Designed miniproteins, single chains, continued (5). Designs and how they scored, part 78

Each design is a single chain, and the fold is of that chain. pLDDT is the mean over its residues in the fold that is shown.

## One batch from the design tools (miniprotein)

Design m18880
Fold by ESMFold2-Fast:
Parts: structure tokens; C-alpha cells; sequence
Structure m18880 (fold): chain A 65 residues (1-65)
């Protein structure tokens, strides 16, 4: 559902901000993730949503390593 997708993007955005505050991601990485989340929210395409989540998961995995 659109509500579930919006909730997932909001949760990913909050986690990216948390990783940034913890010093685990760069300002450039935070801005790139936010741009992808904004594009997914604006376009509402499955492709943009999948790209945003894939970027988030890659950055989160790198930050955890």
C-alpha cells in the first residue's frame, strides 16, 4: 500500500539521520539518501522506491561494517 511505502521511507530516513548523528555516514551519503527518498515519495514508482531502499540498505550495511 502507499501508506506502507511511505512508512518505510520515513523509517529509513529516520535511521539515516541517526547513522549520520552517530558519525557512521557522511553528509554526502545522507543527502544522497534523502534525495532518493524524496524522489520515491514524489514519483511513487516501484523503481524509485526500490532504488531508494537499495541505497539505504547498502549505506546501512557499510555503516555496520
Amino acid sequence: SAAAQAARLAAASAEMLRLYQAGRVSPEELLAAQAAFDRAAATRTPEAFQEALALFEALKARAAA
Scores: mean pLDDT 86

Design m18881
Fold by ESMFold2-Fast:
Structure m18881 (fold): chain A 65 residues (1-65)
Amino acid sequence: SANAEAAFAKGKELFEQGKLREAVVAYQAALAHDPNYKEAWRNLGEALKKLGKEEEAKKYYEKAK
């Protein structure tokens, strides 16, 4: 979906800028539009891992399968 892709693209841009909390919000927005967006689950997990939220990151890696 275009809405999910736009939110995901914003999430990647924020992640590359080191704005990890804002990237998490953008990836969550992508998943609100498309819960089957596996790459958004994976990137959300990676952003949370970089924020030190390892247990939450594991949960989202499972969703990416």
Scores: mean pLDDT 86

Design m18882
Fold by ESMFold2-Fast:
Structure m18882 (fold): chain A 74 residues (1-74)
Amino acid sequence: MNELKAMFHNGLGLFYLKKKDYESAIRHFEQAIEANPNFVPAWRNLGDLYVNVLNDYSTGQYYYDLADRVTQEL
């Protein structure tokens, strides 16, 4: 697990989200999770993006459930 790499990619995901480049935002949030699966902010940011931007409530709920599960294991 690499916390610095997760934080870096999460930051890039937020940058692309602000630019409305949702494909790049998703890719960077996924890379943050790959770097550190316990990095809760990336799971929550994916959930928020799917719910609020893509209106994909089932995928968004899946990411929220994963974020909550990771939080309980910390």
Scores: mean pLDDT 85

Design m18883
Fold by ESMFold2-Fast:
Structure m18883 (fold): chain A 57 residues (1-57)
Amino acid sequence: SLEDARKALEKAEELLESDPVAAATAAGEAVRLGSQYDPELAKRAQEVLEKALALAS
């Protein structure tokens, strides 16, 4: 749902610096859930995913 997508994005942003692997997982979920309902949220989630993957590597 859209609400679940928002919560996943919020979790990803919270974890981005402390646990980038967990942040990448949460951001990927936000992209998957948000892509049909909120393209702006999905775009933001994708940006967080890219940052998390860069920090995890």
Scores: mean pLDDT 81

Design m18884
Fold by ESMFold2-Fast:
Structure m18884 (fold): chain A 62 residues (1-62)
Amino acid sequence: SLELAREVLELAKELDPSLTDEQIEEILALYEEGRTTEAIEKLVELVGLESFVEAMGRLLAK
């Protein structure tokens, strides 16, 4: 869901504070268009695979 996508992005920003609000909105726009793979690829490109996996792990632990 869009809410879960936003939570992942907020957790990613906590792990990598260089992730900007503009970049978050771009990734959310890709997700809303159904371009889920591109949204994930862009997030991994910006924060790295390790931070992405950690953000997903934190979300799943809730």
Scores: mean pLDDT 81

Design m18885
Fold by ESMFold2-Fast:
Structure m18885 (fold): chain A 82 residues (1-82)
Amino acid sequence: MKTLEEQIEEFRKQVDALEEAARLALENGDVATLRRIADSFDQLIAELERLKAQSTDPKLQAELDELIGRVRELRERLRAAA
């Protein structure tokens, strides 16, 4: 079973991969891919917020807030590009 710290690390890697995919799609003007990536972020944000609600560690809550912020910022940027 994965620890909360391991789950946060996996989400961080997932966010990094999505940011890179979005960057490439933006460079290529691939609006369809950008919309699909943006749609996936709503579920990711909900999952991160759920983990934050279950955490009592302020440090882990801060790491989750960072990831939520990164996903929200990327989502808004992709919506502006579509």
Scores: mean pLDDT 79

Design m18886
Fold by ESMFold2-Fast:
Structure m18886 (fold): chain A 61 residues (1-61)
Amino acid sequence: MEKISREIGAILSGIGYGLQGALNGKPEEGLKKAEEAGRSSGSEEVLKKAIEGAKRNIEGF
């Protein structure tokens, strides 16, 4: 259960930064911030998955 909570947190952070970047016309900046947050929190692996998902959305759905 704890792993799911951590994954959800990382995914939400990635999505939040991605959306913020998209609203500012700089989705790549959002991805950079999400990656930095993942490193700081120690949830590097789970955040990588969230970042990859955000990148796929930027590359076209």
Scores: mean pLDDT 62

Design m18887
Fold by ESMFold2-Fast:
Structure m18887 (fold): chain A 84 residues (1-84)
Amino acid sequence: MLRPGMTPQQLIDYLAEHLKLDEKTVAGMRGSGGMVASELLHHFPEIAHDPELMAKLIAVSRAVQEGRPLTEELVADLNEILSL
């Protein structure tokens, strides 16, 4: 389960298990917010048609790119996306 304070590395590990991602995809996501966003869009294409979900995805992507831990708000945003 996603938690506030999780590092980008821990988030990517969680997404790999939850979405059953292959090792090559996981390697590409490490240190790349853009690759994390691309993978979430692939699994949840509804995000592309919802400006609020897109804003949430961009916030998550930026946190990963900048090496920032998940805030409580980012955890809520990710749980919303993963529930699509």
Scores: mean pLDDT 85

Design m18888
Fold by ESMFold2-Fast:
Structure m18888 (fold): chain A 86 residues (1-86)
Amino acid sequence: MKVIVILENATVGQALAVIGGGVGAELAGGKLESKAEDDKIIITVTNANEKGVEEVMNGAKAAEKGGMELEVKIEGDTIIITLKGK
């Protein structure tokens, strides 16, 4: 499946937690792509298996514990995770 993480107004630590999850998903066999624009980072993992999804979700939850608001949407075979800083 495909996982998209949208990070808005993230601190460096919050962004690194999610990027670490994305790297874990790539090591599990997915394809990681990232794009940064000012206070917004978009991380996309294609061909994510169950372990890849878990790695990204663990990164997102770590960013949430770091103060971000987390929203998850599932659209077909795509998981969209939105993380918003305060």
Scores: mean pLDDT 83

Design m18889
Fold by ESMFold2-Fast:
Structure m18889 (fold): chain A 62 residues (1-62)
Amino acid sequence: MLSLEDLIKEMWASFKDKPLETVFKYSIEELEEEAKKSEKDALLFKAAKEGAEFTMESWEKL
């Protein structure tokens, strides 16, 4: 690999010409893992905020 630009182009050509099934399988799996991480963070953040609010309200109403 002489340059990063050449490397990127070679990789693009490589999987671009590969069977759609092979590319799709790999891309979906990787994309699904990333999506899961992002969604988990968002849900966790919302749950934490709601939990804190609910706890405070419950204690005050005791």
Scores: mean pLDDT 55

Design m18890
Fold by ESMFold2-Fast:
Structure m18890 (fold): chain A 55 residues (1-55)
Amino acid sequence: KKEIQEKANEVVSKLVKQGKVSEALKLQNKVDEAIEKGDLEKAKKIVEEGEEEIK
């Protein structure tokens, strides 16, 4: 859980730096919801999709 959250924070930070603030907020909310539900696989996939957006 903590490792996924840390990676999500990195991706959010990079998206904000690129001016993609709305995308960063959506990513953070989706990851937080998935972790709250215990769906770690979904949380990880959301983070990976966010990484594609920062490329």
Scores: mean pLDDT 78

Design m18891
Fold by ESMFold2-Fast:
Structure m18891 (fold): chain A 98 residues (1-98)
Amino acid sequence: SSAAARRAQVRALIGEALGHLAEARNALAAGDTAAAAEHAREAARHLAEANALEPDPHLEAAQRHALRAAEAAAAGDTASALAHLDEAIAHLGRAVEA
């Protein structure tokens, strides 16, 4: 069904976003703040696409936190970047359970 296809696409986009959030975290651990910012931006892009297909307040919150993580990483604020990555992941857990 078209609804099942849309749900599958949203889940695929969330999966890609989670992959990028994990890569952002790995980059921060390696001290590569530029790579962390790029991966966090890619996560935000996939989350914006998911939210456009099926609007969800947790997808919107996750996208905002991914963008804040990218901003913090670009500024070299590793602690703030990690906190925002964790918030994005937590919101995605709630989006998938709803």
Scores: mean pLDDT 91

Design m18892
Fold by ESMFold2-Fast:
Structure m18892 (fold): chain A 96 residues (1-96)
Amino acid sequence: EKSEIIRRISALVLEAVGGLIEAQRNGDEEKAELYERIIKVALKISKLVDEGKITPEEARELIDLLGEALSNVDDPEKARELIEQAEKRIKEIEKK
């Protein structure tokens, strides 16, 4: 389960980094910000997994939210909402 989750996080980060580079090259500051936030949240999930502070089910839910955000960067409002949901969920998990 952990290896599957880390593989999914790595794939998501690689895709988001590619998107960030393209957005920066095109001067799309809004998309660049969205990709940066997706990367930061994905790395936070990885840290929580490594520390044993998150369940596999919680990690998958968060990865799915970030994947949906990544697929919806052309709809910045929707992407931002999904990122905010993931960020809020992580804060709740950290308090336990």
Scores: mean pLDDT 87

Design m18893
Fold by ESMFold2-Fast:
Structure m18893 (fold): chain A 76 residues (1-76)
Amino acid sequence: SLLKELEELEKKLKEGKLSEKEIERVEVAREVGRILRELGDALQEALERLKAGAPREEELERLREKGRELTEEIKK
């Protein structure tokens, strides 16, 4: 997963001499990875529900809600 790859990168970088700015950049990258993972999970759930015969409009509305939640999280 993207999050796991970012965690491995962070571990490797911490094994060397890192500045506070470099650590901060890794933390930002991890947060972006987490958000992308949550969006990916929501898309996968929507796809599974669509395959089960769920209405497309309802699944699109759920994805819009998830996008709003993630946008609020980024702004805080």
Scores: mean pLDDT 72

Design m18894
Fold by ESMFold2-Fast:
Structure m18894 (fold): chain A 60 residues (1-60)
Amino acid sequence: MVFVDEEMGAALEAAARKIAAGDPNFSPAELAAIEALIARMADPAHAAAIRAAVAATLAR
């Protein structure tokens, strides 16, 4: 998809809450939404920050 839709937005919010809580238990939809968001980001610093947050959460 070329736009974030309602499902992607909800999955990204859920993933962000899990990152904030340090919860490594991401759903496949949350991981797919993060990957899709990173792939379409124009700002490499913001994309890198999201990757770092996901990696830190998964490394727990």
Scores: mean pLDDT 71

Design m18895
Fold by ESMFold2-Fast:
Structure m18895 (fold): chain A 73 residues (1-73)
Amino acid sequence: SEKEAHELVLKKALELAKDPEIQEAIRKIAEAAAKSSDEMAEVAATLSDEVRKKINELIGQAQKEVEEEVEKL
C-alpha cells in the first residue's frame, strides 16, 4: 500500500542518516506520520531549513533505492 511504501522510505532514510540530529528529526516525522499527515506537516514545520533540506535529500535517495529494488523483483 502507499502507507507501507512511505513507511519503508522513512525507515531507509533513517538508516542512511549519519547525523544523530537528523536521525532524531526523521524519527519524530515518522511517529507523527503514523498518527496523521497534519501532525507530520506540523513537526516538519518546526525543523530548521538546514535540517529539512538534509532530510529531503535522504528521503529522495531512499525513495529512489526502494523504487529500484522493486523494479529488480
Scores: mean pLDDT 74

Design m18896
Fold by ESMFold2-Fast:
Structure m18896 (fold): chain A 76 residues (1-76)
Amino acid sequence: SPEEATSLNNLGNVLKSQGRLDEALESYQKALDIKTKLGDRDGEATSLNNIGNVLRSQGRLDEALHYHQMALQLRE
């Protein structure tokens, strides 16, 4: 549901602020999966950018770049 995706995104934001990066990734990925099934392209782009931001924080720079590029394509 859209409400579940929003809650998962908010959970990811809190987990990220606590430095719980792997748990933040899991929450953002679940939000992304729901938004993709709903066809919410703006929501998908937001979740992809959030995943990219966590990956950058983990030093996973090539993966972060890939996720940010996917988000950019959805806004085109």
Scores: mean pLDDT 87

Design m18898
Fold by ESMFold2-Fast:
Structure m18898 (fold): chain A 60 residues (1-60)
Amino acid sequence: MNTLTIRFKNKEEAERFAEIIRELDPSVEVKVEGNTVTLTSDLPIEKLIGLVLRAIGELL
């Protein structure tokens, strides 16, 4: 199990990012705390990072 934590400018961006991750892979556990998003998954870390990069691209 891998855990990755990402900080955003504000809660709105964090929540939008979390929504995109849930759409891309609903098996990833997503927790939003203020402007911070924590992802927990059994996916390999490289695949989890790939999802993060894709979600950031969708956010922009």
Scores: mean pLDDT 83

Design m18899
Fold by ESMFold2-Fast:
Structure m18899 (fold): chain A 62 residues (1-62)
Amino acid sequence: SKEEKEKILKLIGEILRVIGDIIEIEKELEKNPDDEELKAKLEELKEELEKLRKELKELEKK
């Protein structure tokens, strides 16, 4: 349906945003590989990305 397509597009947009944030944090970690605060932030973003990917799979299943 149109509503399902709009939800999928919004979710893809959120996934792309989180990926962008991950790339920025990874670049900062390349400069400061022992930064525990950046490592913690990266793990949180990866968990958020996994949740969004799971939601996308559930929407694509039907």
Scores: mean pLDDT 83

Design m18900
Fold by ESMFold2-Fast:
Formats: structure tokens, sequence, C-alpha cells
Structure m18900 (fold): chain A 77 residues (1-77)
């Protein structure tokens, strides 16, 4: 389904964001986390009851928050 395709794209960008975060590339992690969030939001517009999309959206929002926090801490040092 179109919702499953959006969910898969969100998962792809989330994985890339996690890899960037682990590499210390926080700017890239933020970009991929934001793309992941947009795809999961699109999946939820198509299937509002998709529990996997809801949980994955929360994970991507957490990655975005942490990436922004670590970037701010790095810039303050």
Amino acid sequence: SEAEEKLAEGEKYFEKGVEAFRAGDLETAIEYAEKSIEYYKEALKLDPNNEKAKKNLEKSENLLRLSRQFLAERRAA
C-alpha cells in the first residue's frame, strides 16, 4: 500500500539518521530525522491507526531532539 511505502521510506531515513548520529555528523542526523518524520506523518495521513508508524514517529522525534541537543552542547564547548 501507499502507507506501507511511506513507512518504508521513513524507516530508511531513520536508519541513515542513526548512522550519521553514531558517526558524530549531527547536522546530517538532523536532516535525515526530519525526512523520516515527514514520511511517517504521510503514512499516518493514509493510515491513522498504524501503530508501527506512530512508534517509529516517536523514535524519529527522539533522534531529532537528541541530535539537536548534542549539536548545541558541541557548539557551547
Scores: mean pLDDT 90

Design m18901
Fold by ESMFold2-Fast:
Structure m18901 (fold): chain A 55 residues (1-55)
Amino acid sequence: SADDQLQQVVDDYAAGSTAVEQDTSLSPAQKQAQLQALGDQTVQQTQQIQQQAQS
């Protein structure tokens, strides 16, 4: 269902953001860039799922 797909996107974001925040090899600037990219990807995936649910 669309709700299951949205929950997966939330879970993926939580796991990905935690991994970036805990990565000691990344500078603060690199962490900010990775979190921004992950956030943008999450928004796009959410919009696609919502559009499919409306169809």
Scores: mean pLDDT 85

Design m18902
Fold by ESMFold2-Fast:
Formats: structure tokens, C-alpha cells, sequence
Structure m18902 (fold): chain A 64 residues (1-64)
């Protein structure tokens, strides 16, 4: 299946930096790399992190 990266950070600036590192390095420690997970499952996790922690969350397509 496709690889979907979720970047979660306390601020948008930190989240954008982590997303850039995830794309360049194939998965950063500050991000979550999901393998074989559906888009619906990825969206549900992102929503929970935004609503419960108020964190910046962005989806990253890591298809390789």
C-alpha cells in the first residue's frame, strides 16, 4: 500500500520543518509513518491529534 506520513508538532513552524525532513530522509522521529493504512484511518488520527492536543498536523505522501 501507499506510505502516508503524518507530521504532528506543537506549532506550525515545527510541523513544516518536520514534514520537510520526513520527505528528504524517508521518515523523521517527529513524524509518524503509516504503511498500509487507509486515507480514512490517517484522517481520523490527524483529527484526534488536532482536537485533543491542538497540534499542527499535516499529511505527507511518502509513496516510494
Amino acid sequence: GKRIGLVAAPTEEQGREAAERMLKEGGAEEGIVLVGVSLEEAKALARELREKKGWYVAGVDLTK
Scores: mean pLDDT 59

Design m18903
Fold by ESMFold2-Fast:
Structure m18903 (fold): chain A 68 residues (1-68)
Amino acid sequence: MPPVTVVIPVPRSWAERVAEAVRATPGVLSVEVRDVDEDTAEVTVTAEDQEAAYRAALAARRAVEEAR
């Protein structure tokens, strides 16, 4: 199946923590972090399929909750 790309907006201060959690998710092929503005970064995830992309999004959500 073709790879799936998901973009996850996160607070800039937490971007690296979120990227680490996403990289540890099975089925994630690549992770890219881009600053959008002073407060916001985007974590772009390329996953092997839709289920892997969903797992990556859940991992990102948990990382953000732990950073609070």
Scores: mean pLDDT 78

Design m18904
Fold by ESMFold2-Fast:
Structure m18904 (fold): chain A 56 residues (1-56)
Amino acid sequence: EELKKEYEKLEAELKKLEEQRKKAEAEGNVVEAAELEFKALELRNKAYELKKEIEK
């Protein structure tokens, strides 16, 4: 239960970061877009680890 909630929270944060990244790209802020993409990757790695734990 707790791991599932944490995973859902991370997925929500990931969607928020991806939308911000896309907006930054559209505005030509390549540095900001790259920073947001890196943060999204870190959260995806955490979500992947949580998902593996939930699947057991």
Scores: mean pLDDT 80

Design m18905
Fold by ESMFold2-Fast:
Structure m18905 (fold): chain A 62 residues (1-62)
Amino acid sequence: FKEGDIVQTKEDLSLVGSGVHVLPKGSLLKVLKVYSDGTALVQDLATGFVGLADLSKLEKVE
C-alpha cells in the first residue's frame, strides 16, 4: 500500500479518527498515509470521513 492507492474493505471495519465510523465490507477508501505499525490514514470515498484503518482488512483495487 502507498499514498494515493484506492483500496476496498475486506470485511466490516471501524475507522478511528475524531470518532469511530463503521464501514461495511466493500467500502472504497483512498490511502492518505501509510504507517510502519500496519495502519493507514484513509478517506472514505462515500462520506469523506478520514480515520485510521488496519491494513490487514484492506485490499487494493485496480
Scores: mean pLDDT 79

Design m18906
Fold by ESMFold2-Fast:
Structure m18906 (fold): chain A 84 residues (1-84)
Amino acid sequence: SAKEMAEKAIELAEEAKKLAMEALKNATKESLPLAIAAALQAIGAEFLAELALKKNDEEMAKKALEDAERALELAKEALEIAKK
């Protein structure tokens, strides 16, 4: 359902936000732009997911989930770059 999808998006966005904060703490000159992008995308995904939950909007919930998944990917990539 739209509600279940939005709730999953919120959980994933919170996970992405935590990982992005870790990426920012350990940022190098090379990883910093990606770490910032991950943090901003995670914040945006969380807001969109909360709005989708309030409106019971399935398309908005799907978009929020996609945005949250992308934020998590970016955060992981930033952490990998920082290890180089």
Scores: mean pLDDT 87

Design m18907
Fold by ESMFold2-Fast:
Parts: sequence; C-alpha cells; structure tokens
Structure m18907 (fold): chain A 83 residues (1-83)
Amino acid sequence: SEDLEREINAAIAAMTVATAAIANGVSPEKRDILIELAEKAGRELTPEQLAEFVRELVDLAGDTSLTPEEIEKRAKEIIEKLK
C-alpha cells in the first residue's frame, strides 16, 4: 500500500531526526520543528530524496546556533534543491 509505505517512511524519518535532536541537546521547540519537517518529507518525497533530506536535517540538528525560523528556511531550500 502506497499510503502505508508513506506513513512508514514518515515514522522512520521522524525517529531518525528526533534521535539526532535529543543527542545534540536541541530545545523542544526546535526538536518539534525538525520532527514535523521529517514527517512531512517522508510523506511527500521519494525514498532517495528523503534519505538526502534526513541527512541534512540531522546536520541542522547539530547546529545549535540556528533559530526555528532559520531551520524552516534551510529545510525549504534543501527540498527545492532535491527536486
């Protein structure tokens, strides 16, 4: 089922990014944004695009200087580059 595959991909992406955010001591607000971005990407992107996007979100989780707004902006730029 395509819907089931999308939900599984969203869950795996969210867990991967959540784990990275926790490991880097990211604030709850930034963590929630990173998780939401990962879940949305898991539903919308191809598996290949998703793998690259999750890698980039993990890198963003490591950058403690970024605001929530800057994370969303960078995520949008990454998605446009992957298309």
Scores: mean pLDDT 82

Design m18908
Fold by ESMFold2-Fast:
Order: C-alpha cells, then structure tokens, then sequence
Structure m18908 (fold): chain A 61 residues (1-61)
C-alpha cells in the first residue's frame, strides 16, 4: 500500500541519517506526507515513537 511504502521509505532514510538535523528533517517531511493518510492521533503516536528512536540512536553515538 502507499502507507506501507511511505513508512518503509521513512524508516530507510532515518536508518541512513547520521545527524540529529538530518533525522529531524526526515521525520518532519515524512510525518507531513503521512498526515494525509493517518488520523491526527495516529500521526501523534508515530511522531512520538520516531522521536524516541532518534533520541536512542543519537545516545549510542
């Protein structure tokens, strides 16, 4: 589905990113695309989970 494709693309871009600025830009763009496909509640949950991922990933470096 288009949703699955966008989620996979977002995940791949986040995995490839090396800086907080890159990750936050990717998250912002990805979430903006997903706002057309998901409820506001689902978008908020996704944003929170992705922010946790970014924080954890950067803490390991």
Amino acid sequence: SELDRLLLELARKLEAAQTREEMEAILAEGVARLEALLSPEAVAALRANLQKYIDHHLAEK
Scores: mean pLDDT 77

Design m18909
Fold by ESMFold2-Fast:
Structure m18909 (fold): chain A 92 residues (1-92)
Amino acid sequence: MDKLLKELKLTVKELKEKGIDVSVTIDGTKVTITITTNDPNKLIAAALTAIGLELEGFNVSITLDGTKLTITVTAKNLIEALQAALEILKSA
């Protein structure tokens, strides 16, 4: 858990340093990621990764509003949800 949270924080920081606005919210076994960027390729990469996770059996919701992509992942446990969230963020 703690190692995943540390990696998540580092990934968020790295994305922000690249000009990508990122927020992550945790609610039980549900993780919500919001990515805001003017680079559509980054939004597409994150969305495609999320679709791949849905095909793997994760419960995924994806909403695109202009330059803002919101992805919600619900998994069997928080560790799996955090791993999925990290995979999405690393694809951006």
Scores: mean pLDDT 85

Design m18910
Fold by ESMFold2-Fast:
Structure m18910 (fold): chain A 56 residues (1-56)
Amino acid sequence: ASAEGYLAAGHEAARAGDLATAAEHYRRALQLDPSNAAARRNYALLAPEGALVRGP
């Protein structure tokens, strides 16, 4: 799947009130495109103090 696809899935989950699933989708979007500001912002909102990118 594409980063855009995971972003869309994250938005859908967040609107449904499933914040844990939304955070997981945003995290996967960031793994595919770490420069995606929307994914980074939304993940930070739902997963405070979480590591967004662990890899090199």
Scores: mean pLDDT 72

Design m18911
Fold by ESMFold2-Fast:
Structure m18911 (fold): chain A 60 residues (1-60)
Amino acid sequence: MEENIEAIRNADAFELRVFALVLEDLGKTEAAKAILEAIDKGNLDEAKEIAIKALEELLK
């Protein structure tokens, strides 16, 4: 769990896009869309925060 969160914190834009596509495939369409929108706006910190929250919800 901690390892996955750390990976997201250290991810680049490409890795975050791949993660968003995985979330979309898992039915987390809203989170995936929000991550992609944040990346497109250049807000990588926002994209990472959304990704971490989505991962925590998926693992609870």
Scores: mean pLDDT 79

Design m18913
Fold by ESMFold2-Fast:
Structure m18913 (fold): chain A 58 residues (1-58)
Amino acid sequence: SAVAEAAGISEEEGRRAVESLERLGVSPETLAKAAETAGNGSGAGARAVLAAAGDMRV
């Protein structure tokens, strides 16, 4: 996924982060913003999204 590639992490991790956001009932607009941040060449933004999604786990 674009999120995983932009963040420099595995595609599986990026996919799970996006899925976690969807599971939380996040709107498509919020998902689009997260993906846009990662795809816009922002490692910091992608990292923040992944950290938030990861924090929802365990």
Scores: mean pLDDT 57

Design m18914
Fold by ESMFold2-Fast:
Structure m18914 (fold): chain A 83 residues (1-83)
Amino acid sequence: AAALAAGNAALAAHQYAAAIAAYQKAIALNPTNATAYNNLGIAYSNLKKYAEAIAAYQKAIALDPSNATAKTNLSIAQSALAN
């Protein structure tokens, strides 16, 4: 909970490296947290780390196939990596 909240605060503040570290900690504590994977992907994407963003979004979708936001974000990251 605390690590996820710290990641969300860092992401909102555009502190992407801090967000990544916090989300990785949240995932280590709860590996089935689809929200943490989706938000980890957003942080990576903002740093133009599209390969890492794609992996994070794919994991989010695998854990929660109803997450339309993660599916949209995956498509955007794939297009950015291809170009």
Scores: mean pLDDT 86

Design m18915
Fold by ESMFold2-Fast:
Parts: C-alpha cells; sequence; structure tokens
Structure m18915 (fold): chain A 56 residues (1-56)
C-alpha cells in the first residue's frame, strides 16, 4: 500500500539519516522492486546507512 511506502521513506530518513527527498525517492524505487537503484539513490545523497536499509 502507499502507507507502506511512506513508512519505508520515514525509516530511511529517521533511522538511515537520508534527506527526506532522497528517502522518498528510494522508497518509490523499492515499491517498483528495484532495491539496488533505491540503495544507489540513498548512497548518492551521502547516506550509507539508508543505502544499506534500502538494499535489504
Amino acid sequence: SMENIKAAAEALHEVGGAPREAAEKAAELMVQGNTEEAAKVAREAGSEVAAQLAGM
């Protein structure tokens, strides 16, 4: 559901330390099934922890 995407974005932002904008984009990619691209987006934003969370 869209609520799951929002929850994932919040976790990437609050726990992973990603900027909100990057966390939202990564969460959208995760829903598309592209967790590798989601991790890349988080990493490019400078958030290694968020990248690890997005990738798995």
Scores: mean pLDDT 79

Design m18916
Fold by ESMFold2-Fast:
Structure m18916 (fold): chain A 55 residues (1-55)
Amino acid sequence: SMEEIEEEVEEIVKRGMKVLDVRAKQRGVTLSEEERKRLEEQVREQITKYLLEKS
């Protein structure tokens, strides 16, 4: 269902952003709030499309 896909997308995005935060800190990179929001939305869109194509 769409709800199941949305829940999976949010879990993937949350985990991906946590990994990104760790990696960015290790490399001394800081993302602005605006950059972070744009990246989160781009990742969400890509993952949603991927999962919809597989369902």
Scores: mean pLDDT 79

Design m18917
Fold by ESMFold2-Fast:
Structure m18917 (fold): chain A 73 residues (1-73)
Amino acid sequence: KKEEEAQKLIEKGRDYLNQGKYEEAVKYFEKAIELGETPQAYAGLAMAYRKLGKEDEADEWLKKAIELVKNEI
């Protein structure tokens, strides 16, 4: 249930990224993470922060995405 809701928020975040609305994309990816921590949501945050020129924040979120993938079996 929450995974389906998180996925819809991730899709909206991607739509905002494609439109160049990076601040809006951040908000939607943050809401997705509140429902469930996924590599996709963290990778989306990393991309949005990088587009905003916030390289340190982008690297932090990318590391979280990688750690989630690394711990998947």
Scores: mean pLDDT 81

Design m18918
Fold by ESMFold2-Fast:
Structure m18918 (fold): chain A 62 residues (1-62)
Amino acid sequence: MENARKAIAELLDLADTDPAAFHRVGLEIGEELRRRGVPPGGGEHSQATRDAVLEWLERRAA
């Protein structure tokens, strides 16, 4: 859990430091969300998005 939070923080820093790399990561996260079939919607979409992003980042960091 803490590792995923650090990975997200580094990802946000990457958006400012290396936008090209951030764009590539964004595409991978988008594809993961698409595979999960996350519907557009307030809390439901936000929580599912967070869970998918955290799981994806943990797998990538490992």
Scores: mean pLDDT 64

